Designed miniproteins, single chains, continued (3). Designs and how they scored, part 111

Each design is a single chain, and the fold is of that chain. pLDDT is the mean over its residues in the fold that is shown.

## One batch from the design tools (miniprotein)

Design m11859
Fold by ESMFold2-Fast:
Structure m11859 (fold): chain A 87 residues (1-87)
Amino acid sequence: ASPDQRELLRLEASASMELMALSILLRYDGSAADLQRRLAALAGQVARLRAATARASPADRAFGEALLANLEAALAQLQAEVAAKIA
């Protein structure tokens, strides 16, 4: 893998860890404050991956965009689940 691909995979792994942590809190009665903090952390990691994808070489940008699309879809779903849980 290229250095850009390695960095994109590292950032994806960080976002996936935040996604897992938020999913656990949603399933096991996390407080509204904890859910909001973890959602913000996930959104921040997705934003970092987006920024890195924009800076990647053209050849690696499509790779980053594929990783980002999956995480953005998951973020949107988790945003809806958190909103429903704290309503």
Scores: mean pLDDT 87

Design m11860
Fold by ESMFold2-Fast:
Structure m11860 (fold): chain A 71 residues (1-71)
Amino acid sequence: SARELLEAALDRAVELARKHGRPVRLSLGALAKELGVSPSAVRAAIRAAERAGRLVARFEGDVATLSAPPP
């Protein structure tokens, strides 16, 4: 499902951030287009993951900057 693909994409971004020790930047619009969802759905999924402690997020316009949670 689109939700599962979105969650997998966010998990991959967090893994990359942890592996490289730096935040990953995502375009909300580009990811939304790739997965066939709205940008607001991408933002909501990122916020839900942040609330669950799975990532740390910063939003600047269309860009979300994702970091691994601290150990």
Scores: mean pLDDT 84

Design m11861
Fold by ESMFold2-Fast:
Structure m11861 (fold): chain A 83 residues (1-83)
Amino acid sequence: MFIAPEDLDAAARAAREAALARLDAARARVEALAAAGRLSPVQYTGLMLLIVGARVEIDLTDDPAVMEAAAARVEAAVAAAEA
């Protein structure tokens, strides 16, 4: 029932890779929305700053729950812009 430090590091690494892949997918969606003329310059800048902030948060944390929350926040903002 104790997670060894090496197992915790491996889990954090896997969660980080997954969260960063989700940010890359979200960025591709933002670029597609911008290319389609569906975003104002302010909306585009706001979404890109949100992605950059989430990337920094994910890079600075070893907590998979924080990584998940950061990726989910970006995905929710992009989904709202697509609606």
Scores: mean pLDDT 82

Design m11862
Fold by ESMFold2-Fast:
Structure m11862 (fold): chain A 61 residues (1-61)
Amino acid sequence: APSPEELLAMLRAHLAQETDPARRAVIEAGIQRVEEAVKQGKSLDEIRAILDELARALHAL
């Protein structure tokens, strides 16, 4: 399974390639939530829940 650092690197890479302003805003918010979760020592399952919410938000756009 990817580490929290690998997941953050993937999100930052996605943000660097994204041109749509609405999608960029959602990804930036997702990165902030994952960074805060890592800082608070949250589990990988909690981090995955944040990523699932991010994926649903991007799909809704």
Scores: mean pLDDT 82

Design m11863
Fold by ESMFold2-Fast:
Structure m11863 (fold): chain A 94 residues (1-94)
Amino acid sequence: MSEEEIKKLLEEALRLLEEIRERSFPDDEVLQKLLEEARKAIEEGDYGRAAALLLQALSLIESRREELSPEERELFDRAKELVGKVIEALLEKQ
């Protein structure tokens, strides 16, 4: 997987998680900070840090999965898939 592909997958995962935050967890400051730091990591080209931050955000949302609508659960599952693909690609490079 190219670095450009990794960046696009991380950006899409971030977008999906931001949509879940806005719909279900707008006042979750911890989730907001994790997603803001993930965005900065992507902009800095630190894809390992971005993936780790997105995993933390995924874990936080997973703990509250019962609060998600069916549509938001689909967004969550897609974001989890994208982050998983990035982690596998990064492990092949490290």
Scores: mean pLDDT 85

Design m11864
Fold by ESMFold2-Fast:
Structure m11864 (fold): chain A 65 residues (1-65)
Amino acid sequence: SSVVAGLEKQFDNSAELLKAMSPDKREAYLKTLKAQVEKMKPFADPEAQKTLEEGLKRLEALVAE
């Protein structure tokens, strides 16, 4: 799916941005991403929902380092 591929690329870009940020900025950015994901989930198909959930978990793990 082109939608899933686009979401995966966006999460890859977000991971690179988070690595470059200070800890305080990472927490704020992650909160914004969580809010956006929650708004997108009701309109996403099951494949896209799984991609959103997996991507968010990956970013949460990165921030927890």
Scores: mean pLDDT 80

Design m11865
Fold by ESMFold2-Fast:
Structure m11865 (fold): chain A 108 residues (1-108)
Amino acid sequence: GPEARKVLLSIIGQILRLIGLLFDLEQGLISAREALERARDIVDDTIALVKANSHLFDDADGIIARLNALRARIDALLADPGLTAEQARAALEELLELLMEILNAIKE
């Protein structure tokens, strides 16, 4: 329905934003810290979106739990003064996989 389409387009928008962050990180246009801070915003926005539209997912609570677990790992990386671009890339790639799974979990 129309609400499912809006959620689908929102997740696609978040995926495109994340791909842009991965590109900018790989090209050295942003720091590992800047990439993770922006990825954290994508996680928080996605949690809010899933909570507001929980009826469109078979396991909204499971999705939210996985997003919260990734959020905690991002926060731990941001607290580390030794944060590397490789660690940031791995976290962004994990978020991309999760966003793709969320996209596939939207009910028709």
Scores: mean pLDDT 91

Design m11866
Fold by ESMFold2-Fast:
Structure m11866 (fold): chain A 98 residues (1-98)
Amino acid sequence: MSVKELIEEGLRLVREGAELAAKAKTVAEEKEAEAKLVEGASLILKALETGSKEAIEAAREAADLLEEAAKQVKDPDVKAKLLSAAEKLRKAAEEAEK
C-alpha cells in the first residue's frame, strides 16, 4: 500500500471499529470492534514510519477514537488492548515529529 492508502484504510477501520464498539452488546461484538480498531491502528503505525504530517494527524485521530472506544467497552481485556494501541500511536506520532 502507499502511505495514502495505509492512512485511508487505517482510518476507515478505526472509524468502523469505534462505531461497532459504541453499539456492542456482547463481549464477542466488543472483540469484533477491537479487531478492526487494532488492525486500523497497525496500518497507521506503518504509515508513521514515513514521518509524513498526514500520518501524524491520522495517528492522533485514531488514538482519540481508540480511547473513546475503550470508554464504550465493558470487557477489561478489550479495554486494555484499545488503550495500549492508543498509547503506541501517540508515542509513534511524537517520535515522528522529531
Scores: mean pLDDT 87

Design m11867
Fold by ESMFold2-Fast:
Structure m11867 (fold): chain A 94 residues (1-94)
Amino acid sequence: KPKTLKEVLEVMREAVFEAVEKYAGKDKIPEVLDALRKLGVHLTEEEFDVDIDRATPAHIAGATLTAVYRVAGEKAADLVREKLLSTGLPFFQP
């Protein structure tokens, strides 16, 4: 009964919210969440989920960095990447 997917998505949500609030402002969080949803990653208060058949932590991280970069900019994406790397989880190992 691994809680690995929940842990991955919770860590990702926290990293995204902190980075976006720091570099783009809280008003950009809904835009990032919408961009993520269009890429198949759901980090809303209702559920943590992915609708991509072969979603690995690396695929989820790639989608997340893409959404954050497009909406909140390079520095926000860099902070998300640093936080994901610091977890030791396989976000960059497919």
Scores: mean pLDDT 71

Design m11868
Fold by ESMFold2-Fast:
Structure m11868 (fold): chain A 102 residues (1-102)
Amino acid sequence: SHLDQVLQQLDQLTQQAIDAIKAGDVDSAINYVRQLYDLAFSEAMRLVDQGRYDDALALLDHAIAQLDKIRAQSTDPKVIMEVDIAIGMLRIVRGITLLLKK
């Protein structure tokens, strides 16, 4: 499904971010975190617009879990800040999705 393809792309971006962190490439790590966030946000909003709330929640939960994995691999405060902002924003979208599902 399209959702399965997006979940696979989120996993790929997660691995790219972790690889950048291990290489000491902070700028690339931040760019991959932003790409992960943008993809997760745009697809969650598309699913919400279609009334596919359970699919949106599953996607958001997966994206948040992937961001948590990235956070666990970094001690750099800039990477941690970008991840924490992304997680915070996706949690807000998740909360709104739950309200709309009612």
Scores: mean pLDDT 93

Design m11869
Fold by ESMFold2-Fast:
Structure m11869 (fold): chain A 110 residues (1-110)
Amino acid sequence: MDVLELVKKAEERHKEIDKKVSDTLNKFKQAGDAGVARLAAASTDPAVVAAYRQKVEELLKDYENKRDIASGKGLKEFEKQSKDIINEIEKSTADFQAEVDALVAAARAA
């Protein structure tokens, strides 16, 4: 009994998953913006700084597109695809931070 309560719980779960994707995207954006700022502060080549800024923007667009596609799926598929998206964003964030750290170290050594 209470199909409406089951629908409400499914909608709440969908919103919870969507919020986790949003929070992960916001963390990536913050890390990307901070990384670009660190490269600029380290007197890295302006062309390299510009390339990293573009890469952050392109990755954000790609992840937002993947999120939009996933949001159109049924709850189980949406949950699975959202976990995959979160894992991909977290990996990209870690890879980006490591690459920025290496470039900053190289610029400081030059």
Scores: mean pLDDT 83

Design m11870
Fold by ESMFold2-Fast:
Structure m11870 (fold): chain A 67 residues (1-67)
Amino acid sequence: MTVEIELESPDGRTRVLIRVYADGRVVIETIDLVSGRVTREERQMTPEEAAQLAHRLAQQLDDQSRS
């Protein structure tokens, strides 16, 4: 299962998209909202580590979105 999480920087200038794949691939896209530039970083994790990260980030995002 693929999990996508969107985070915004405190200054509102940067948006970070974190995509976690079932095979352990993690893609982090940093979008500079001022210049429109996208920086892509790809990391390979074990499926277990990726699942834990996705679970933790999903919980944190849900907690913030409910306030």
Scores: mean pLDDT 72

Design m11871
Fold by ESMFold2-Fast:
Structure m11871 (fold): chain A 73 residues (1-73)
Amino acid sequence: SMYEKEGLEYLRKASEAIEAGNKEEAIEYLKKAKEAFSKVDPNSLKAKLAEAEIARLEGNMEKAKKIIEEYRK
């Protein structure tokens, strides 16, 4: 689907930003990826993983852990 492809492109851009050390740019791309994946499936695992990575980059380890724990349930 269009949204799945856009989500994957945003994940790729986020990865490139992380490798370049641009955390703020990476967070913006991850937010766009999360939105795109959520339009495909509101319960998207890819959207939840993007949200966990946003939390990690923002330094919110508690939120990141909670999202990952919900996935491993």
Scores: mean pLDDT 84

Design m11872
Fold by ESMFold2-Fast:
Structure m11872 (fold): chain A 75 residues (1-75)
Amino acid sequence: EEVVEVEVAGYTIVLTASPDGLKVVTRDADGKVVDEAEFPHGTHEIPLADGNTLTVTVEDGRITSISYSGAPAAT
């Protein structure tokens, strides 16, 4: 099992890779769970609560790639 935490735009995204696939838990700035999703092995585009996207690749219960893409919402 591999756990990676990514902090972006005030959210904490917890990625857990296991033999069963990928579990994604998104928490807001107060630590409340705002989204939870499960994916099989492979490359997945995960929509975030802020409207941005996190792309994650999982192989053999391990996270091999993570990228974040989005437009800033600040004016």
Scores: mean pLDDT 74

Design m11873
Fold by ESMFold2-Fast:
Structure m11873 (fold): chain A 91 residues (1-91)
Amino acid sequence: SKEVLKVIAERLLRAAEITGLEEAKELAEKALELADKDPEKAIEYLRKAAEIMKEKGVISDEEYKAILAALEATKDPNATGEEIREAALKA
């Protein structure tokens, strides 16, 4: 779901802004811009942003895995927003 991609991008963008992670912020901004036009590229940028945030200790390993699971679930055109949330919670 493109809407779930935007929500993930907005959350990571906000977290990067609060913590001063400039590279993660730029990646999340690009992902948000691309969410409607190129969702595959948006997912790549959000994976990189989440990885930086994990390496800097801003998010836990469990939160990082949940984000990756949610991003992977957005690639399924038949997945509902609730199914994507359920996949994220299992990580």
Scores: mean pLDDT 77

Design m11874
Fold by ESMFold2-Fast:
Structure m11874 (fold): chain A 74 residues (1-74)
Amino acid sequence: MTPEELEVEVEVAMAQISLAVLKLEPNPSPADLQALIARAQAILARAATLADAAVRAAVQAAAQAVIADAQALL
């Protein structure tokens, strides 16, 4: 695992935690949801540059799931 791969895996894990917190809110802030979507989109773009195909696929799937779930809460 490269430092870049580890950094992106940590970033997507943190995005998943942020989503889980927002899902507990009865009316999550649209600004927080939009910020999370932008953050997940940045992770998705960065993941496309990763050399390890398994890490890339896992991070991309996780980031896409965060985007979809956050958009569903808007």
Scores: mean pLDDT 85

Design m11875
Fold by ESMFold2-Fast:
Structure m11875 (fold): chain A 81 residues (1-81)
Amino acid sequence: SSYNKANEYLKRIYELTEEALKLADEDVEKGREKVEEAKKIGDEGVSQSDGFSATLLRNYSDGMVNYALEYIENREKELKS
């Protein structure tokens, strides 16, 4: 079903954003690259979904991505010279 497909994309996005947070602790740039990968997977998942499934996937995907971006921005600020 479209919901099962959306859930698989959400799981993948979650895994990519969690990996981005871990990478950002050592290399902020690598963390940002992993978030960009998560965004692309989110866009792909939405494009392959419809109706409520697409809306749900977009909202949760955007939430996870925005959280990761904010985390990385804060980490970059901590690493200021």
Scores: mean pLDDT 83

Design m11876
Fold by ESMFold2-Fast:
Structure m11876 (fold): chain A 82 residues (1-82)
Amino acid sequence: MKEGVELAELAAQGAVAASRRGDPKLAIGFAETGAKYAKLSKSPEAADAVRRAAEGTRQAGNPEAFEAMQKAYDEAVKAAKS
């Protein structure tokens, strides 16, 4: 579903932006939203968006949000394989 991929990408971008401004709660919320839409889309592209967001969050220096995004990515990959 095209909308699911787009929403996962937007949520991933939001998580990175929130992480960079020092808001880990908001970053985690966006990561969870991205995972939800990636799972609904069952798309490798949506899973890849969550993966890129996780790396961006790590580079921004927010390890808690990175761990949440890594978990979200793992769930998205499992859904895409189904």
Scores: mean pLDDT 72

Design m11877
Fold by ESMFold2-Fast:
Structure m11877 (fold): chain A 60 residues (1-60)
Amino acid sequence: SEATLKEIEEVMKMTLEAFHKDEEERNQVIAELRERLAKATDPLLKEVIERAIKSIEEYI
């Protein structure tokens, strides 16, 4: 759906912005992504959020 695509775009933007943040701010982004993951029902959106969290945790 268009709503799902828009949420995916927001998650991707948040992930890119996290790479320019300090550790405390990145932890806040991870917390927000975990909340989005808990509320997500679309399997593709869940996968994108899980990969976003992993990327931030692994590289920063």
Scores: mean pLDDT 82

Design m11878
Fold by ESMFold2-Fast:
Structure m11878 (fold): chain A 89 residues (1-89)
Amino acid sequence: SVEEERNRLLGLGLAGDAAYAAYLDRERGEKLREEGYELMKKLTTEEEAERYREEARRWAERAVEDPIQARLLGGEGSRNNALARALKS
């Protein structure tokens, strides 16, 4: 459904933003991942929220080890957030 696709894109957007934040400041990245997990639990299912948590953690790990990956994942976050907003109707 459109809602399922929107929530999927929102999760990817949140994960990308948290990954870039983790690259700049580990504690900020952790807070954004926790906030994203709670939001995904409210908007989707526990299973989807757990998938978000695992994905966001892996993306953050990639970002902190590699500045190029941090930039790419941050860009992915911005793009997916824009797409999620476009599907809000």
Scores: mean pLDDT 84

Design m11879
Fold by ESMFold2-Fast:
Structure m11879 (fold): chain A 78 residues (1-78)
Amino acid sequence: SPLEELLEEAERILKETPFSQETFDKINDLLAKAEKELTPEEVIEFLERLREMARQMGKDALAEYLDGEIETLKRLLE
């Protein structure tokens, strides 16, 4: 599915680079793609699964950033 493909790409990005400006830019590009290809509910699922992946990999700063994005999108969905 598009959701699973985007998650596999995200995992590759997170594993291949330390969390840096380049990694952040790649993740933001991936989020923009997710917003175009997925429903709003699937975007939230993508972000929640990406956050869990970040936590499991010890990327706490990224997980905190994703928490903020999830809260913002949930507010926009009523």
Scores: mean pLDDT 80

Design m11880
Fold by ESMFold2-Fast:
Structure m11880 (fold): chain A 70 residues (1-70)
Amino acid sequence: SLLEKAEKLIEEGREKVSELIENNASKEELIAEIEKLKKEVVPLLEKVDPEKAKDFKEILDDQIKKIEEG
């Protein structure tokens, strides 16, 4: 299902971000990975639950802002 595909991508993206943090990746690398996750997951979620897709996008946008400011 599209939801299962989205959930797997979220899990893989979370693991990748965690790996980047442990390896002292730059803010630019962290932001790029989160942007990639947003681009891959949001279209899948929009087909299943547009409200959930909007919420997920807002959460990732907030995370990017925090990385840029901190």
Scores: mean pLDDT 84

Design m11881
Fold by ESMFold2-Fast:
Structure m11881 (fold): chain A 84 residues (1-84)
Amino acid sequence: SAEELLERAKRLALEHLGELGPLTVRLLEELARALREGRLLEAEILEGLILMVLGVARLMGLPEEVVREFQALLAELRERLLAE
């Protein structure tokens, strides 16, 4: 379900993004809300912000596999919430 994907993405953020974890959790929750409400421009901006955080984390040593898992979760979350 979309909620299970969101919960997994939030856990991944808290486990791997350090001090940026809590901010990323809030961005994920707002992204899910924007997608559910059909606010597509806001959703694109929020997704971009999450990807920027991942880019910074990658520069700081986050493994490529974790970055790819997070990107895959975001893509699947978007597809499922847009299909609602």
Scores: mean pLDDT 86

Design m11882
Fold by ESMFold2-Fast:
Structure m11882 (fold): chain A 81 residues (1-81)
Amino acid sequence: SLTRAAFAIAAAILESGGKPLPAEEALRRAEERAGVEIPEEEREEVLETGMNLANSIPGVTVTVEEDAEGRRLLTAQDSSG
């Protein structure tokens, strides 16, 4: 179930098309898409796993930035074109 959530995070990051995606929004989309609730204590692990899955795709680099409010923004860059 959490594995499905991690794949859903990867999909959400990729579907954002290089636009920054708030980590909390990625988690919410993953819960909706996978049909599961991610426990608070596992949110970081699921998020990291999803980011790593997206980053494992050849030519994809996932970066994390923090906004003015301290919220993390996830951005996938496609280096392959």
Scores: mean pLDDT 80

Design m11883
Fold by ESMFold2-Fast:
Structure m11883 (fold): chain A 65 residues (1-65)
Amino acid sequence: SQVRLTSVRGSVLKPGENTADIHIDAEVDSEEGRQRLLQAAQNTEKSMSEYHGLNVNVSLTITEV
């Protein structure tokens, strides 16, 4: 299965903030690709919180192709 990221947008952290919003637009050709992308987003949020002290919210817009 293939996953293609078509857009990645993020907010810039301001002084005193530890929260960032990331919006990802992606195309997937299978349910397996969708599940892998969802898992990657969740793992990214966990890693950013655990290792960098950042609250990152990942929002996904997924299109099936």
Scores: mean pLDDT 79

Design m11884
Fold by ESMFold2-Fast:
Structure m11884 (fold): chain A 56 residues (1-56)
Amino acid sequence: DEEVEKWVKKMLENPLETTDLLKNEIPEELREKVRERYFEISVEEGIRLLVEGVEA
């Protein structure tokens, strides 16, 4: 869903506001899908950053 991807991108750009976004801004119907997608992407990104950081 384009809407889910849009919200996930906003959460990734504003990590300090993720809890506020999930509770107050993201429509209730999309929260579960956004949460699931965010964890998928954040795990992949976390692994990527760990690999890059170790090389430094």
Scores: mean pLDDT 69

Design m11885
Fold by ESMFold2-Fast:
Structure m11885 (fold): chain A 87 residues (1-87)
Amino acid sequence: LTEEQRRDAEVSLARIELGVLKASPSGTEREIELAEKLIEALEAGDKKKALEYRIKLYEEIAKTGSKEESELSKKMVERLKEELKKL
């Protein structure tokens, strides 16, 4: 995939994730706000801000989600922090 195709796919996935959070009874206002900020950063092409908001979003999901969601979100945070170090 090209860089543009990857970014467009990432924006599309983030929008789907936002929709799921809004539809979920366990979705918090903070998670929704962070997801919206993530989409804004992705659309602006701000890779650093996008990673920072994605890290914050998954950190919040790790606090409020199920045990499985918490474990997956913690692993995602570790991966994203490594990506942020490489920017």
Scores: mean pLDDT 78

Design m11886
Fold by ESMFold2-Fast:
Structure m11886 (fold): chain A 89 residues (1-89)
Amino acid sequence: MAQELADKYNKAIENAKKKAEELIKSGREVEGYRFLAQAYEGIAKRAKEDAEKLKDDPEGSQLLNDTAEKARSIAEEYRKKAEEVEKEK
């Protein structure tokens, strides 16, 4: 179950990265980084919600909580990158 959720998160991130790369290559760098920030924020929220549902699986719950915290940190990094790129233009 936790592995199935991790696979879904990975696919969502891969799709977001591909779209962001296309936007960045087209000169839409701010939009690309904002897309990545939103994708990681979405994963953080879903992982935390899913962790709360795994009351009988403490290891799976911990894995998803760790995933949520890491995703939240990455989302903040991409938000800062978007701000930096916007200031350069």
Scores: mean pLDDT 80

Design m11887
Fold by ESMFold2-Fast:
Structure m11887 (fold): chain A 99 residues (1-99)
Amino acid sequence: GQQLLDQGTQDYNNGDIRSAVQNYVQASKSSDPEVSKQAVDNLLDIGNDMVEKNDPGGAFGISGDLGRVSKSQSDPEVSQHAKKAGAELFEKSIELMKK
C-alpha cells in the first residue's frame, strides 16, 4: 500500500496525473487505513483540481473511482470516506456539465 501511495505522489509531482490516479486507486485498496485514507484524500484533491481547471469529465472519472473504492473497501470508515469524497466530486462534475 505505502509504496503505491509514494509512487502516486511522485507521478503527481512529475505531472503524470494518469499514473498518479492509477497508483492512488490501488493504494486506496490497502488494508492499512492510514494509507487508504491518504490515497482517497489525494484522489479527491486531484478531482477538485480538475473541477477548478474546468475538466468535468476527468473529475467525473475520479468520482467513479472513489465509488468503486467505497464498495471494495472492507474498512467501514475508509469506505464511508471514499463514498463521501466520490459524491462531492460527482455533484461538482454534474454542475460543471450543466454550464
Scores: mean pLDDT 84

Design m11888
Fold by ESMFold2-Fast:
Structure m11888 (fold): chain A 78 residues (1-78)
Amino acid sequence: MTPEEILERFEARVREALATESDPAVLKARLSDVLRETGLEVGREYNAGKISEEELQELTEKLSELLKQAQEKIAALE
């Protein structure tokens, strides 16, 4: 799995959660699960040598921004 594929998968999971759930508490729990699963995927690909250290840093920065945007959207529902 490439860094781009990991980002697309994260965005798709967040989008699905926001489209299917209306309870902010449930959304926060689902976002935590998505983040945990994404972290495990990143760790596996990095340890397998499929992601470089540079790609890992860029991916982490992009994931942090996407997470922030998702958190802001959930906060707006409260």
Scores: mean pLDDT 82

Design m11889
Fold by ESMFold2-Fast:
Order: structure tokens, then C-alpha cells, then sequence
Structure m11889 (fold): chain A 74 residues (1-74)
């Protein structure tokens, strides 16, 4: 997957967080931490494009995992 612009990536992460806050409020704090950690990597000028893509993919997997666990706990 090609690396998006920093601004576009940040907007997508913000939209994802808002969606989680509206639909899965119990996990919103954990998702916020994942988004913040991912943004720190995206803002690191020494990080490679591959590291930034990996961070985005890992964030998506972690968020999906939390949604699945949240649904099972409800």
C-alpha cells in the first residue's frame, strides 16, 4: 500500500477514532492510544516509509482485535 500524505493519514486516523468513539465507546481510550503511537511514528523524520506503513498496518490489526474482543465482552 502506498504511503499517504501525513495530513491525509492523520485525517483517516481521526475519522477512525471518531467512528470507534461513536460505535465502540468502551474501547475508545485504547484506540486513542494506538492512534497517538501511530502518529508519533508518522511524525518521526528518521522513520522509513516501510516502518510507517508497518505502523499503520499494526494499528489497524490492533483496533480490529479490540473491536472483536469488545463485541465478545458485551
Amino acid sequence: MPLLSKEETEKRLEKALKFIEENYPSIAEEVRKIVEETLEILNDPSASDEEKLKALEEAEKRIVGLIIRGAEAA
Scores: mean pLDDT 74

Design m11890
Fold by ESMFold2-Fast:
Structure m11890 (fold): chain A 95 residues (1-95)
Amino acid sequence: SELEKLREEALKLFEEYLEKKIELEKKKIKEALEENPSPEVEEALKRFETEVEKEKEEAIKEMKEELEKMSEEEIKELIEEIKAAIERLKKIEEE
């Protein structure tokens, strides 16, 4: 039961990390695109958005599979690493 709770927590945090990372990347791309708007650039943004969603789904699937193979200690360490990564992304977003 504790192991399952840790897997759910790690997966939730990983999904949050991916979402924040994607949002920061999209923001940077949109800022660059707004400087030079064109049909070709708009199409490139749409392609990026589609590709990023596929990559996100695959990353979540891979994380679920890895979590099934991890010990309680490994998952606890992973949770702390993901939390640290999220905090780093927040600092980048603010600065």
Scores: mean pLDDT 82

Design m11891
Fold by ESMFold2-Fast:
Structure m11891 (fold): chain A 70 residues (1-70)
Amino acid sequence: SSMAAWLAEQVRAVAAALTPEQVAQVRQAVATLERILPTITDPRVRAQAEASLALGRRILAEHEALQAAA
């Protein structure tokens, strides 16, 4: 859908605009979510944490791909 294409473009734009400090913050957030995810007992909170983890990983992967292409 056009919305999915727009969202993909926003993720790439965010990844391209990240400063080294922001990259470090996203990496720390991903590492923290990975560590605490097994301890989350509330299914709704867990689903939100899993979605946030997936988004953070996607942003980092796009940023790494952009750096590798430079």
Scores: mean pLDDT 84

Design m11892
Fold by ESMFold2-Fast:
Structure m11892 (fold): chain A 76 residues (1-76)
Amino acid sequence: MEEDIEVETRIALAIIEAAVAMLSKNPKVQEAAKKYLEEIDKLDADYRAGKLTPEEAMARIDEIVKKLREDIKKAE
């Protein structure tokens, strides 16, 4: 239960970060945000389906957020 709350919180924070990136006037930043929002949706679905452990889900969301931040920096 506690681990589920932590995973869902990390997913929610990643969604917020990507959503904020979609407010950018830079089309490349918007494309990166859209791409990673789709990956987050897939991750959330896989986690809810029991295909990922909490540890695997947290590691994957951290990787997605890292890639989002790297792509935003490259676009700027």
Scores: mean pLDDT 81

Design m11893
Fold by ESMFold2-Fast:
Structure m11893 (fold): chain A 93 residues (1-93)
Amino acid sequence: AIYDPVELAKYPKPVQDQFKSGIEYYNAGNYDLAISEYQNVIDAVPDFAEAHYNLGLAYEAAGNKDLAIKEFEEALRLKPDFAEAKEKLEELK
């Protein structure tokens, strides 16, 4: 999972906690719970590019390639210099 700690620290504590829980669930292989936590983060902060990227990783790991592509495209739209999102799109397309 990728994120900027300075950017994350700007958001309310519940958003920070949900984002961190998403990372913990993803690392544990619990992709459905990771997806749920990242979706809650995006509902609160829709322009958080790294949250879209991490949601894409969770969808990819869960086998949802089409949803993963959509989230990586959104991450790259929000942050056009997001190299990791661009690389994932080139791998999956």
Scores: mean pLDDT 85

